Designed miniproteins, single chains, continued (3). Designs and how they scored, part 83

Each design is a single chain, and the fold is of that chain. pLDDT is the mean over its residues in the fold that is shown.

## One batch from the design tools (miniprotein)

Design m10873
Fold by ESMFold2-Fast:
Structure m10873 (fold): chain A 74 residues (1-74)
Amino acid sequence: MPSLEELLEELERRLLAIYLEYQETGDRAAAQRRLAEVRAWAERQAAKLPPEDRETLLRTLDRMVAEFERLMAA
């Protein structure tokens, strides 16, 4: 089972990949669909973690997605 740190690194990696693809294509709808997939992935991983780690992962997800949406809006 990956650690919280490994899951946070994977979350960053996945979001960066989506952002780079969005920078190349400009396809906001595709980026939003992929963000939904990352959220579903993170929620599945969070369900396997202790409550404190689950909360940390999901809070980090929400913050990073909000930052991503801000960057796409700019």
Scores: mean pLDDT 83

Design m10874
Fold by ESMFold2-Fast:
Structure m10874 (fold): chain A 88 residues (1-88)
Amino acid sequence: SPLDDAILLAQLLSELSEADIAVKIAEKHKDDPQKVQSYIQTARDSIARARELLDELVARGAVTPEQAAKARAHLDEALARIDALEAA
């Protein structure tokens, strides 16, 4: 239903936001490897949930190709930031 699709989209946006916050906190604490790893794991868990939600929304036809591409780009940017933290 349109309401169910709106709820799933809101959940996707929430998980993307949580991933961004976790990455930002990890970047703030890059002098503490244990904290960085903990926040990277939190970000990876949020990214995994966001991918599941995005796949469900795409399967339901609940998002446009442009919305799906934007969400994928956001996930790719978060993963690139995680890779930079792990390379440091």
Scores: mean pLDDT 88

Design m10875
Fold by ESMFold2-Fast:
Structure m10875 (fold): chain A 81 residues (1-81)
Amino acid sequence: MEEKPVRLVKVHIEGTMRSEASKQAALNLAKEWEAKGLKVTFEGDRIFIEGVFKTRAEAEALKLEMENLMSEVEMEIVEEE
């Protein structure tokens, strides 16, 4: 039975860290996110994450994790059709 090639779900997530506690928590999680192949960039009070997941559910889980940690979390899912 032919399995279709799994297309990776590319995501772009950004958030705002308005406290030192949020920045410290984000730095701790950044190691885990980078270990998953995500690219994490810090610019002042803002965080930008780019990466690819095997499923949309994994991307949504990351968004929820960021929403629990910081405010103003926005996620864009970019899929190649």
Scores: mean pLDDT 74

Design m10876
Fold by ESMFold2-Fast:
Formats: sequence, structure tokens, C-alpha cells
Structure m10876 (fold): chain A 87 residues (1-87)
Amino acid sequence: SEEKKREASRLASLASGYAIRSVGAEVEAELVKKKGEEEAKKNKEDPEKVKEILEETKRKVEELKRESEENLKKYEEYKKKADELES
């Protein structure tokens, strides 16, 4: 029915939004990791500063990876719901 098609389209649109957020968080995690590694290299003569930079970088990367995984799960859930309405 047309109503099922419209609802499937709405759910697919929501899934797309979560997919974009998942990819965005993954890309941001890679950029944060690279920046942290570069900042650590610039501070190579201060071992305590290097440790602080790497620990902060690791924490932020882990946070972004969790955000990416959470959005990926929501993408999969909404995509499945959309697919079930189109079947």
C-alpha cells in the first residue's frame, strides 16, 4: 500500500541519518588520532606531556568509536524496519 511505502521511506530516511552520523564519528576518530599522534611527536622531549596527550587522545577516540557503533546499530534497526514494510 502507499501508506506502507511512505512509512518505509520515512524509516529509510532515519536510517540514512544514523548511517551519516556513524561514518562522521568514525572519520572524526581517525582525525583525532592523527592530531594526537602529531601533538605527541611535537612534545617528544616531555614524556609526561606525551603520556597526557596520548591518554586524552585514546579517551576521545574510544568515545567517538562508541558513538559510531551506537549510530550503526540504530541504522541497522531502522533499515530492517523499512525493509520489513517493503516486503
Scores: mean pLDDT 89

Design m10877
Fold by ESMFold2-Fast:
Structure m10877 (fold): chain A 71 residues (1-71)
Amino acid sequence: SVQEKLEELNKWLEEKIKEIENNPLSSEEVEKIIDEALKKLLSLEPGVKVDYELYERLMELLSKLVEYAKK
């Protein structure tokens, strides 16, 4: 389901953030992670009802990655 895929995306992003915090990556490598996240998001079927909290979590995780990319 779209909800399960969003939960998997959020989990994947959380693990990537932990990896970056333990072993800092270049801005270009962090941008690759953001691009991959956007590809995963765009592959989801539109118009399916999902838990709004999953989108709020996704936004927070993406914002954190953008901060790492700016360093």
Scores: mean pLDDT 78

Design m10878
Fold by ESMFold2-Fast:
Structure m10878 (fold): chain A 115 residues (1-115)
Amino acid sequence: SELAELVWELQRAFAEGLMRLSDAFAAGAAPEELIAILEETHKRLSALLERIKALLDEETAARLDELWKRYEEEVARAIEAIRAGDYEAFLAHLEEARAIFGEMLTLLRRELAAR
């Protein structure tokens, strides 16, 4: 199904983004490079989520939007932490963003199972 394909693409895009970020961080990349990876990943996920929402009922789309807003807030905090040189705060906000993204995938997988 179109939804199943988009959910798979969403999972892959997130995993690729995390892998790139992890590799860059381990290599001691400049703050600007870490921020660019986060912003590029956010843009890619945002585009996929708009396509996914078009396939969902209003209630499920609204719940997905709530989770995405919380995800965006944690990513913004992670970027602020990078700019401040606070890498402990960066990792904490990244972990919270990852947990929220997991909840989004759980919601989408339940939607797929109900079809």
Scores: mean pLDDT 91

Design m10879
Fold by ESMFold2-Fast:
Structure m10879 (fold): chain A 68 residues (1-68)
Amino acid sequence: MRARAQEIQAQLEKLMNQYSELARKAFAARRAGDEAAYAAVQAQLQKVADEIAKLSRELDKLREEIAA
């Protein structure tokens, strides 16, 4: 259980870094007036956010098992 929790934490860190990079790209696209690029980056941000939420729920469940 502990090893799986560490694996999920590492994946979450990677996804959070990707989210930050995509957020910067969204800001740049918005400033450039590139609505198509902005929309594409927003879609990627949503996908990464959804994956973060899914892994966070799995991690919380594993943390409950470790705490027991």
Scores: mean pLDDT 81

Design m10880
Fold by ESMFold2-Fast:
Structure m10880 (fold): chain A 101 residues (1-101)
Amino acid sequence: MEKEKLEKELKENPDNIDALFGLMQAYLKEGRYDEAIEAAERILKLEPDNERAVGFLLQIAEKLKEEGRLDKAKEIYRRIVEKYPDSPYAELAKQLLEELE
């Protein structure tokens, strides 16, 4: 894992989308879901239409659901539906949210 290198790149260029994706993936693999969410939200502040970042929010929510963190998973599904309704993931997030009721 190259997390320290990615963190250095982001200190010099906070808008480095590739470094943010790498850091998000590293946090996901470590089970550090809150940091992974922060990285995805940083990408979406720079590129609100970045479908890949919305897709990663769904992946994070699925991992949270698998680990029994249902309230946090529901927060992410709601965020996708409310903030990213035009993404290809919004309909799926809505259905997953309804399943958790």
Scores: mean pLDDT 81

Design m10881
Fold by ESMFold2-Fast:
Structure m10881 (fold): chain A 87 residues (1-87)
Amino acid sequence: SEFWASLSEEEREELERELELQREGYELVKSGAPKEKIIEVLRRIAELLRELARRYEERGRLEKAEEYRRKAKEIEEVIEEMEEEME
């Protein structure tokens, strides 16, 4: 698509990593994996989303950067809730 073609090679690799981590998270939930393993994947997703936000901000894409920061916060909130449930 036009959007995919507009991304730098680095941004494309970052997005591919995000999609792969999201797929891993889905498979862990589907397989009934321990919450600890699910939290590990969610943490990696949140870290990647924050890195993408930083990359977009550096490129002047401020609205996109804020979108990815919001997504990272949402994942971080899920992690906090899951960690509380484990106690």
Scores: mean pLDDT 75

Design m10882
Fold by ESMFold2-Fast:
Structure m10882 (fold): chain A 57 residues (1-57)
Amino acid sequence: SVEEIRKLVFEALLLVGELTDEMIKYRQTGDEASKEKMEELQKKLDEVLNKIKQLEA
């Protein structure tokens, strides 16, 4: 439904924000923990985007 897609889009935007924050931290510190968080957030974002694609099909 359109409402479900809107909720997933909002979730994706939040994940993009969190990913951006971790990217900034990684560039400033070089901390591998930040890199691992970025990879985890990217996987979650990919999952949300795939759910949106399935609902649009």
Scores: mean pLDDT 84

Design m10883
Fold by ESMFold2-Fast:
Structure m10883 (fold): chain A 78 residues (1-78)
Amino acid sequence: ELSKLEQAKLGLEHAERLLAHLRRTVPQTPETERLLAELERLIEEGRKYVEEGKLDKAFEVFKRFEELLRRLGALVRS
């Protein structure tokens, strides 16, 4: 079983890898660029909360990241 801290660290690593992939694969439009910038800000905020040991807040940020990913996915679908 992973501790909440270990889960949060893995969540950050996963989010960073997803953002790198999305930057390479998502069509460049002003709207997708704004969403990608917001995803980057959420990763930065989540990292800060993990470093501060505020794991409940870190998981709230991860939930926001997931919601934004769903919005981005809907935007790029035909």
Scores: mean pLDDT 82

Design m10884
Fold by ESMFold2-Fast:
Structure m10884 (fold): chain A 66 residues (1-66)
Amino acid sequence: SSSFDKLIDEGRKVYDDPSVPDDIKKQLSDSIRFGERNRDSPDPTKYTGGVLRVIGSILDYEISKK
């Protein structure tokens, strides 16, 4: 969906920032990959899991700024 695509774009922006720690980038890369693989999944668990993984990675990055 367009909302999921925007979420993936936000994750990619964090990944492209050279100041972001490598561990956060790895977590984001893994989350984006899972989300992309399951973006059109008819399984609500896989689709929701993809969304939550990307959100979790972005939140981990926001917490790491403090």
Scores: mean pLDDT 70

Design m10885
Fold by ESMFold2-Fast:
Structure m10885 (fold): chain A 69 residues (1-69)
Amino acid sequence: MQELAQKLMDALRQALLAGEPATVETMARILAELFGISYETALKIVTDSFKNKESIYQLVERALKEKEK
């Protein structure tokens, strides 16, 4: 879990340094690439995290578990 959190933070930092805005869309793209989920699923996770004040990591874990069945 710490390794994935570090990769997410590093990817976000690199995107910001490259001049990409820290938008919901940028975060969703990074999550989709890191976890192998669809962009639509990642966008929903980011949006739900902000709306419900839930951890992004908990929402990602739930989405990955649902894919196993």
Scores: mean pLDDT 69

Design m10886
Fold by ESMFold2-Fast:
Structure m10886 (fold): chain A 92 residues (1-92)
Amino acid sequence: MEARRQEILERLARIEGVPVEEVRRRISTEQLELLLEIREAQELADEMLRLADAGDMKAVDELIKKKEEEGVDKRAISLALAILDVELKARE
């Protein structure tokens, strides 16, 4: 469990572009897994947005199916889809 928490902190620090110590100071233990889920969902949403911007909606559908088959958390996939929807609406 300790190694998992350290991995979560390091991954969040990489995504946020800040030192691990900054993430550790700002985030409670209870929020670490939720924040990782949110940030991983955002990375997935960014990948889906790149494919959508290229006009390849079939690749977006195939990516979602692939991630689901790989055992990616369904909540993270759903959150990524919600982020994608918000981002597309913001471009209107």
Scores: mean pLDDT 73

Design m10887
Fold by ESMFold2-Fast:
Structure m10887 (fold): chain A 81 residues (1-81)
Amino acid sequence: MKKEEQERVLRGVAEAIRAIGLLVEAELAIKTGSLSKEEIEKLLEEAEKYKARAKELGALGDKGTEQINKNIEEIREKIEK
């Protein structure tokens, strides 16, 4: 693997980690009541952007994308209650 390809993949991994981190933050905020529904929705929108970048950079396959999508959907369901 060329150095440029390694750097691209590592950048994609960082983007995937950011997406997951935002989802963890959203779940914690729901549990603690620290953020409004609107603020949690903004975290989910940002997580979707990082997810898309991770997929584009080749660091996130179909199964990983599906898992993140499922987590986003579960959080959206929780804020509807």
Scores: mean pLDDT 83

Design m10888
Fold by ESMFold2-Fast:
Structure m10888 (fold): chain A 67 residues (1-67)
Amino acid sequence: SMAEEALAKAERTLAAGRAALERGDVAAAQMSIREVEALLPLLTPEQQARLRAEIAELRAGIDRLKA
């Protein structure tokens, strides 16, 4: 389904964002966050809450690198 495809893409994109953060690529990590946010309206409220928590963790990591 569209929702299943969107969830799988969001999970892959977040994994890519975390990998980018591990190598210090802030721009790539930020792009991954924006891509996941664009997919959120296609997901269930439970999936949205989980992914928003993961996005917040990724944003916190980016903020630490920008200090």
Scores: mean pLDDT 87

Design m10889
Fold by ESMFold2-Fast:
Structure m10889 (fold): chain A 104 residues (1-104)
Amino acid sequence: SKVQKVNEDILKLGKETQPLIDEVARLLAEMIPTMSVEELYKLAKERVRKARPDLSDLEVELLALSAVELAITEVLGGSHPESFEIAVKHVDVATKLVIDRLLE
């Protein structure tokens, strides 16, 4: 399926750029209580593009989506207990954003 292929591409790209994704996700986790998913995605995209100007627009989008998902996952896992309820609300919005960007 298109979703499976995209997930495989995200995993491969994420493995090569994991330190960057981890750094961006750490920043985003702190911003979760004050930013929408769209704002988190935009910030992630800006940080990935600045660090890796060599990447295509699609690769930047995939890495930015990965960083947003990782940030939400970390907060749900207990990294920022005060942000848990907001992160729960962000799950549905982030899932829809990923589907829209990857499936059109």
Scores: mean pLDDT 78

Design m10890
Fold by ESMFold2-Fast:
Structure m10890 (fold): chain A 100 residues (1-100)
Amino acid sequence: MKEEIKKILEEAIEKYPEFRRLTDEQRAAVADPVSLEEILEAIDKGEIKSFDEFADRVGRLLRQLFAFYPPGSERTRLAGEFARDVGEKLAELKEKIKKS
């Protein structure tokens, strides 16, 4: 699981570099701010113990992205594409885990 979730995040960072890190303003705008880079660090530190914990952190990041940008903006459109891509990869990984 660690290698699979790490690969999902690394591919997400490569495809959506705009969402890799949070600005100071973005960190101040939400409770418990989290970035793709911080989730990757949490995986490496062994802080993520299960798929559900990983999915929760990704879900928090997605909620933050939609809070940061005005409706109808290009960034909101990009956040929607990111959510669909990552959601698909999470669903595929969840299916693989259930078959094991």
Scores: mean pLDDT 79

Design m10891
Fold by ESMFold2-Fast:
Structure m10891 (fold): chain A 65 residues (1-65)
Amino acid sequence: MASKEEAARAAARAMLLVGTHGSIEQAGYAASKVYEAMLNGDKETAIEAVKAAGGSEDDARLAAS
C-alpha cells in the first residue's frame, strides 16, 4: 500500500510515460488507474492500466515502482 504522495508520484510518472506515446486522455486514464491501484496495493492493476493505455512493459513496471 502506497501513501497518497507515493501514489500521486506513480500516477504522475505513468502520465508522463504514456503521454509520450499516446494522447493526454490515455495518459490521464493510466494516471487515474495507477493512483487507485497503488493506494490499494494492487501493482498488477497498475501495470495492466499502463499497458492498456499503450505503455510498454518497461513503462508499466516503472510506473508501478
Scores: mean pLDDT 71

Design m10892
Fold by ESMFold2-Fast:
Order: C-alpha cells, then sequence, then structure tokens
Structure m10892 (fold): chain A 81 residues (1-81)
C-alpha cells in the first residue's frame, strides 16, 4: 500500500469517527485506538509521522481539539526512544 493510500484511508476513518462519535471523549478514544493501530502497523517512522500529521490537520480543521491533543501525545510517544 502506498503512503498516499494509507493517508487517504486514515483520513476517511477519522471523518467517519467525527460523524459517528456522540461526544468529544468518544471521538478522542476512537482516534487514540486508530492512531495506535496505524503506528503499530506502519514500520517506517517517517510514514507514520506523515499519517499522524494528516490526521492532526483534519482534526484541527474540524475544531476537534481533544482528538488533536491525542494525536500530539502519540506523536511524542513515537519520537521518544
Amino acid sequence: MSEEEIIERALKAVEKLIETAKSEEELAQGVRILAQILVQEIKDEKVALKVLDAMLELLKRRNKEKGAEVIEEIKKQLLAR
């Protein structure tokens, strides 16, 4: 699967979470699970960071601040040795 295809699928999953989540807390939990799965499956740290950055930008654009905070936490964990 290409980097571009992974990003597109991740963004579609986030959009679906935004549509279906009944609270900001439910959205944040869904985003956390999705991001953890993506980081686990994507072995290339640079690709994983690009996917997380795309998700973060979408969440910020939708004013989903709690979801965005979760992505920023996971980015910090990924960059920690």
Scores: mean pLDDT 84

Design m10893
Fold by ESMFold2-Fast:
Structure m10893 (fold): chain A 97 residues (1-97)
Amino acid sequence: MEEVEEVAKRLEELGLTDIAEAMRQAADNLKAGDVEGAKEAIGRFEQAVLRAFGDEADPIILQLALAIHDAKNGDYDGALESLARAGRRAVELAEKR
């Protein structure tokens, strides 16, 4: 499933390059089993969506927290799925502008 890359590419097309870069870095770290690297990248994703969307970012932040939880429990597939859902929500918010 290349869902994360498809979402990241759409975020770049919408001018949300910081979010797209953080999402790709998080996905790469999750695929490598690097939980600490994934947490740092997810933290950058969180800050980028807060800057872009303010309070509307709350559902995205919750989804990112679930991604960290899954990664810490060794569920990297679940973490990647949660990351992709967070990215899709960011796309939806950007397209409503």
Scores: mean pLDDT 84

Design m10894
Fold by ESMFold2-Fast:
Structure m10894 (fold): chain A 85 residues (1-85)
Amino acid sequence: SLLEKLEEFYEKMKEAARNKDYQQIIDIADELLNFVAEDPRVTPEQRRRIGQLIAKLVNEIKNAKTPEEAIKAIDKFYEELKRIL
């Protein structure tokens, strides 16, 4: 299902944050953006909103000073993502 795939991305991002691999979080976000662009279950309006949300996440990760800040950004991103869908 769409939600199961999104949960997989969320779990991968959390694992990358735990490992202090901030570049990997950004790489996973790019994978998610491509997944959403190609998935016919995502409407054009949802795709636009999700794209903006991913851009916000990437900026927050680039500015994160600790794994805790990165995890907080990822958690907030995932909660907002679920509300769009």
Scores: mean pLDDT 88

Design m10895
Fold by ESMFold2-Fast:
Structure m10895 (fold): chain A 96 residues (1-96)
Amino acid sequence: MARAEAFVEALRPAAELAAAGKDEEAAAALRAALDRFGLEDARAVADALLAQGKVELAVRAAAAQAGVALAEELGLDAEEREAVAAVRAALAAAVA
């Protein structure tokens, strides 16, 4: 639980910079947060969206993907795994 909260707090500067239109600083803060927590799948999603100039969407998608990865580490049951799969499908649609 504390690790997910720490990750959300690490993303806060990236979200604030993106909302302020500081795209380069927001991208750097997002990458630093993802690298700090070792979230390779979330980093790949973020990099794809950042390449398209979609900085706010990159922050949101990376946060959701990281939440999914952290939830998988917590040993989810079958119903929770279906919810995780639905979030992954929604993120794939958002990137496409």
Scores: mean pLDDT 65

Design m10896
Fold by ESMFold2-Fast:
Structure m10896 (fold): chain A 118 residues (1-118)
Amino acid sequence: SLIDRIADALAERFGVDKEALKEKLEAALSSKVLEFPGDSDGEIFLRNLAVLEAVALGASEDMAKLAYTAATYVGDHLKLSEAKKQLAVVETLKRIVGKKEEELPEIIIETIEEVLSL
């Protein structure tokens, strides 16, 4: 599945927990709105606004939700600042517009590596 490919690629590149990431990616697609444990109402609103903006620009909703969730999870694992995590999410969402599902793991990896170089 696409979830397996994302989790495998990110576990190999960044050393994240593959099964924990898969669980979060599956949860993101199973929910009507994108929500993470501990989120405020404002945080939920901003996450879903970012997903909707990507969809309005031509991204698939599923790809946008997976990209947001994966970039956030890896950013947390790497202990990125809030600003760098937000940059990784925003840049990944821009780069998935007009792309195929099979391109998603590499787009996430390349975007996070670029943010790490800043």
Scores: mean pLDDT 89

Design m10897
Fold by ESMFold2-Fast:
Formats: structure tokens, C-alpha cells, sequence
Structure m10897 (fold): chain A 70 residues (1-70)
């Protein structure tokens, strides 16, 4: 099943702060869904890409991560 996680940050968050928040959210989600090491690494990469996309879209302070759960 696909689940969407949304997180809100301060609207003035830097690119570095958004990337670090995305990594933290990915780690917490991976722990919650008891993911393998490989799934954790893939989720972290997706989260970083999502943060970069949010910055490109002018949506600083909003992160969306789609997690595929078995």
C-alpha cells in the first residue's frame, strides 16, 4: 500500500534544513514500518529528492513523502 507522509517546517527554512528534515522523516518512517537497510536507503533518497522538488516549486516549509509499504 502507498502512504503519504506530510511534514511542515518553518516557512523560512533553508535548503540544508529541508534536506536534513527530509532525512529525519525518512528515518522515522523506516523505523515505524520496520524497513530493511536497503528500503531505508531508498526512502532517504526519495525524501531528499522530495525536499529539492518542494524548494523548486517554491513550497519551502512543506514536505511530502510517499512510502510504499508491503
Amino acid sequence: MKKTIRAFLPEDSSEEEMIEAAKTIARVAADYFNMSEEQREELEKKAVDAAKQAIADGKRGELELVVEVP
Scores: mean pLDDT 78

Design m10898
Fold by ESMFold2-Fast:
Structure m10898 (fold): chain A 88 residues (1-88)
Amino acid sequence: GGEAMKAVGEAVLAGTEEAAEKAVKTVKKAAPKASEELLEEIKEAVYYAVEAKRRVDADPTDREALSAYIGGALRAIGLAFEAEVLSG
């Protein structure tokens, strides 16, 4: 319980491809009842948030990047929560 959301949260905070790949694998294991479509949406949301995090880290004054990161992170975590709820 909470493993998918924790892994996604850690990945969006780290902002690395390695953390994103680990999070996607963790979601697949923690949420085995999630559809392939939902798993692909989670993957896209995680990578979107990771890319936005890198832009924020490169330029902390980029308000568009900050907005994309916050929104992307919340979406990725929310989708991971949905996948865990569907999996029991």
Scores: mean pLDDT 85

Design m10899
Fold by ESMFold2-Fast:
Structure m10899 (fold): chain A 92 residues (1-92)
Amino acid sequence: SEIEELLEKALNSTDPEEVREALDRLLALRTPEGIEAALEAVEHIIENSTDPELIKVALEAAMRVLKLTEDKEHILRAIGLILRAIGKLFEL
């Protein structure tokens, strides 16, 4: 599916621009499945990357989720990821 292809790009790329484009496209779908995939990719980046530019891209995507969803679980997950990304950027 398009979601699976975009998620794979977001998970496997180390280029901040490619990751940003994949996350933007997932969120542009405005579906729960697109939001879920974007949150999965954001979590992966925060856990595995030491690149400040990739972490900033992940932070931006998590902040966008807050504007796109009314789902309480997605909102709480996005807030948690935003806080983790900010903390990691402060340590880098």
Scores: mean pLDDT 89

Design m10900
Fold by ESMFold2-Fast:
Structure m10900 (fold): chain A 82 residues (1-82)
Amino acid sequence: ATPADLFREAIDLLWLGEDEEKVIELIQKALGVSRETAREILEAIKNGDVEKLKEFIEWAKEKGYDPAVIEELELIRDFLER
């Protein structure tokens, strides 16, 4: 699976109310971040914290992450801004 595929799977599992530990593991694998950072991303999405999510998008761009992963983060941002 690509990093974008793993991230989409994590968000789908979160939406289905699955185990948060599994969601955190998939975010870690998708983004290559620490467990603590993956948890913060999960909490931002759960809480609709658009500003925190924008912070993560800028961080991911600065780190040179896969454009497909950045696109998935931007789609979630746009959904939360509806």
Scores: mean pLDDT 78

Design m10901
Fold by ESMFold2-Fast:
Structure m10901 (fold): chain A 60 residues (1-60)
Amino acid sequence: MTPAEALELINTELSEEEKEKIQEIAQKVGLDGEKLKEALLKAGFSEKIAEAAGVLVSSL
């Protein structure tokens, strides 16, 4: 998954509230893509969304 595809997926499938929650979790894990993916899966997000968020953070 490219960063552009990940961003499109997140913008299409997630509400603003869900995006805000992902940003909060990302800050708590220190913007680590692998830790973010694991944390999002534990928070109940889908594998596809967790992968997309991890790709975006890892590409910064």
Scores: mean pLDDT 79

Design m10902
Fold by ESMFold2-Fast:
Structure m10902 (fold): chain A 99 residues (1-99)
Amino acid sequence: AATVASILAEIDALVKAGRITPEVGEHIKAAIQAADAGDWETAVEHARRALELLGAKNIREVDGRLEFEGDFKTPLDERIARSVARLLEEVRRIHAARA
């Protein structure tokens, strides 16, 4: 089972490896922390900014999931964008289980 701390550590590792920019990593971590705190609106705002920086377009929230189209520079950027959406959904599930 993924913990919020382990997810944040994985994002830090991606930044250190140069796979994402520090700006993208900051927005992903802020989104995860906001979702864990139950601030879903702030979580979605930061997630959208990270997705836009990765090349996502037409970002919308549908049934608690982020949906988007891509104009991604690399296949890796697309994979990271889709991983951000999945991680945000997982953190929301962890928060819901605590309530």
Scores: mean pLDDT 78

Design m10903
Fold by ESMFold2-Fast:
Structure m10903 (fold): chain A 98 residues (1-98)
Amino acid sequence: ATTVSATVAVGTSAPITINGNTYNLTVYQINGTTFAVTLQDASGNLVAHAVLNNLADGQPASAPLETVDGNVIGTVTATYDAASNTVTVTVTLDAPVP
């Protein structure tokens, strides 16, 4: 399994490298405890996403990482730090990113 982690300020993107390819991992807040994680290729195309429910400071959350076609390719696990307004995202891949 491939595992990659990044710490991202809410509402921003951070670059991650998966199998030699660079992707932009974006975290944004939908509501109080619901966050979305998106993975875009170097051209800005959405390749995968996850919705994290019940993510709060001291309350980790996990969600399936799905392609735009709805195929699950892995799991996203996240921790939220309210003091810095950052999310640390760990992506564990069971299948290649398209």
Scores: mean pLDDT 83

Design m10904
Fold by ESMFold2-Fast:
Structure m10904 (fold): chain A 85 residues (1-85)
Amino acid sequence: MRETMVALVERALEAALAGEPVDISGISDEQIRAALEALLGVAQERRERAEAAAGDPEASRALAREIAREAARRIAAGEVPRYVP
């Protein structure tokens, strides 16, 4: 179910961006798990860049949440996003 996958992905990304341990259990699809792990790395890099530029943790968290929501929607739609650093 797409809604369940979106919620699971959002929670995993939010936890990683908050510096908490990420639990992606419940994802049985290997490709979706691999895409999540890749997106967690991209989200962290973008957050670090945003923090360096703005010096504002709240702005960085807002950006991180936006990335997480977009990534979750793409994964639920069957897309495997690729990112150029």
Scores: mean pLDDT 62

Design m10905
Fold by ESMFold2-Fast:
Structure m10905 (fold): chain A 115 residues (1-115)
Amino acid sequence: MEKRAEKLKELLKEADKDGDGTLDLEELAVLLKKLFPKALEGKDIKAVSELWLDLFDKDGDGTISPLELSQGLKDFLVESGDESAAELDVSSWKDAAELVEKLMKGAGEDISILE
């Protein structure tokens, strides 16, 4: 289980090209392509990234922090009926990885990238 947290950190580090610890629109697009290749096949990745940025950028700075991403995923999963997501700690990398895994499984994605 902790291996998934380290994999998520690695994926975020690979997407974060300027090393500031946040994801801008372009960096978010890179992350989404890695996590959701099947769900995003034939989709406009930039349009999807803009939607995620608009929904999850709580401070309006034009970037998403890992905390904001985890909060947005938790809120989305809870609203979608996944009550177990409500108990996850968005400040925990382990729980953030579980939120990402839940969303990937719901989208029909292969979670092996997190294993």
Scores: mean pLDDT 74

Design m10906
Fold by ESMFold2-Fast:
Structure m10906 (fold): chain A 73 residues (1-73)
Amino acid sequence: SKAVELNELWGEINELGKKVVETGTEEQVEELAKAAGEAVDTIANGTDEEALKALKKLLELAKKKLKEAEEAK
């Protein structure tokens, strides 16, 4: 179901987000937190399709921010 896919995406995002908090800059953490807030708002007020799209974008952002943090070493 779409609910299962949403839960799995949130799990992945939370794991990546923890790594960004540990390794990233304050600016990278704030950008990811803002995007997460926007995704939560979309999930609360949008359709399941909009929620999936928002979470997939958030996952891509989390991966990008983690890569940027790792490459800065």
Scores: mean pLDDT 80

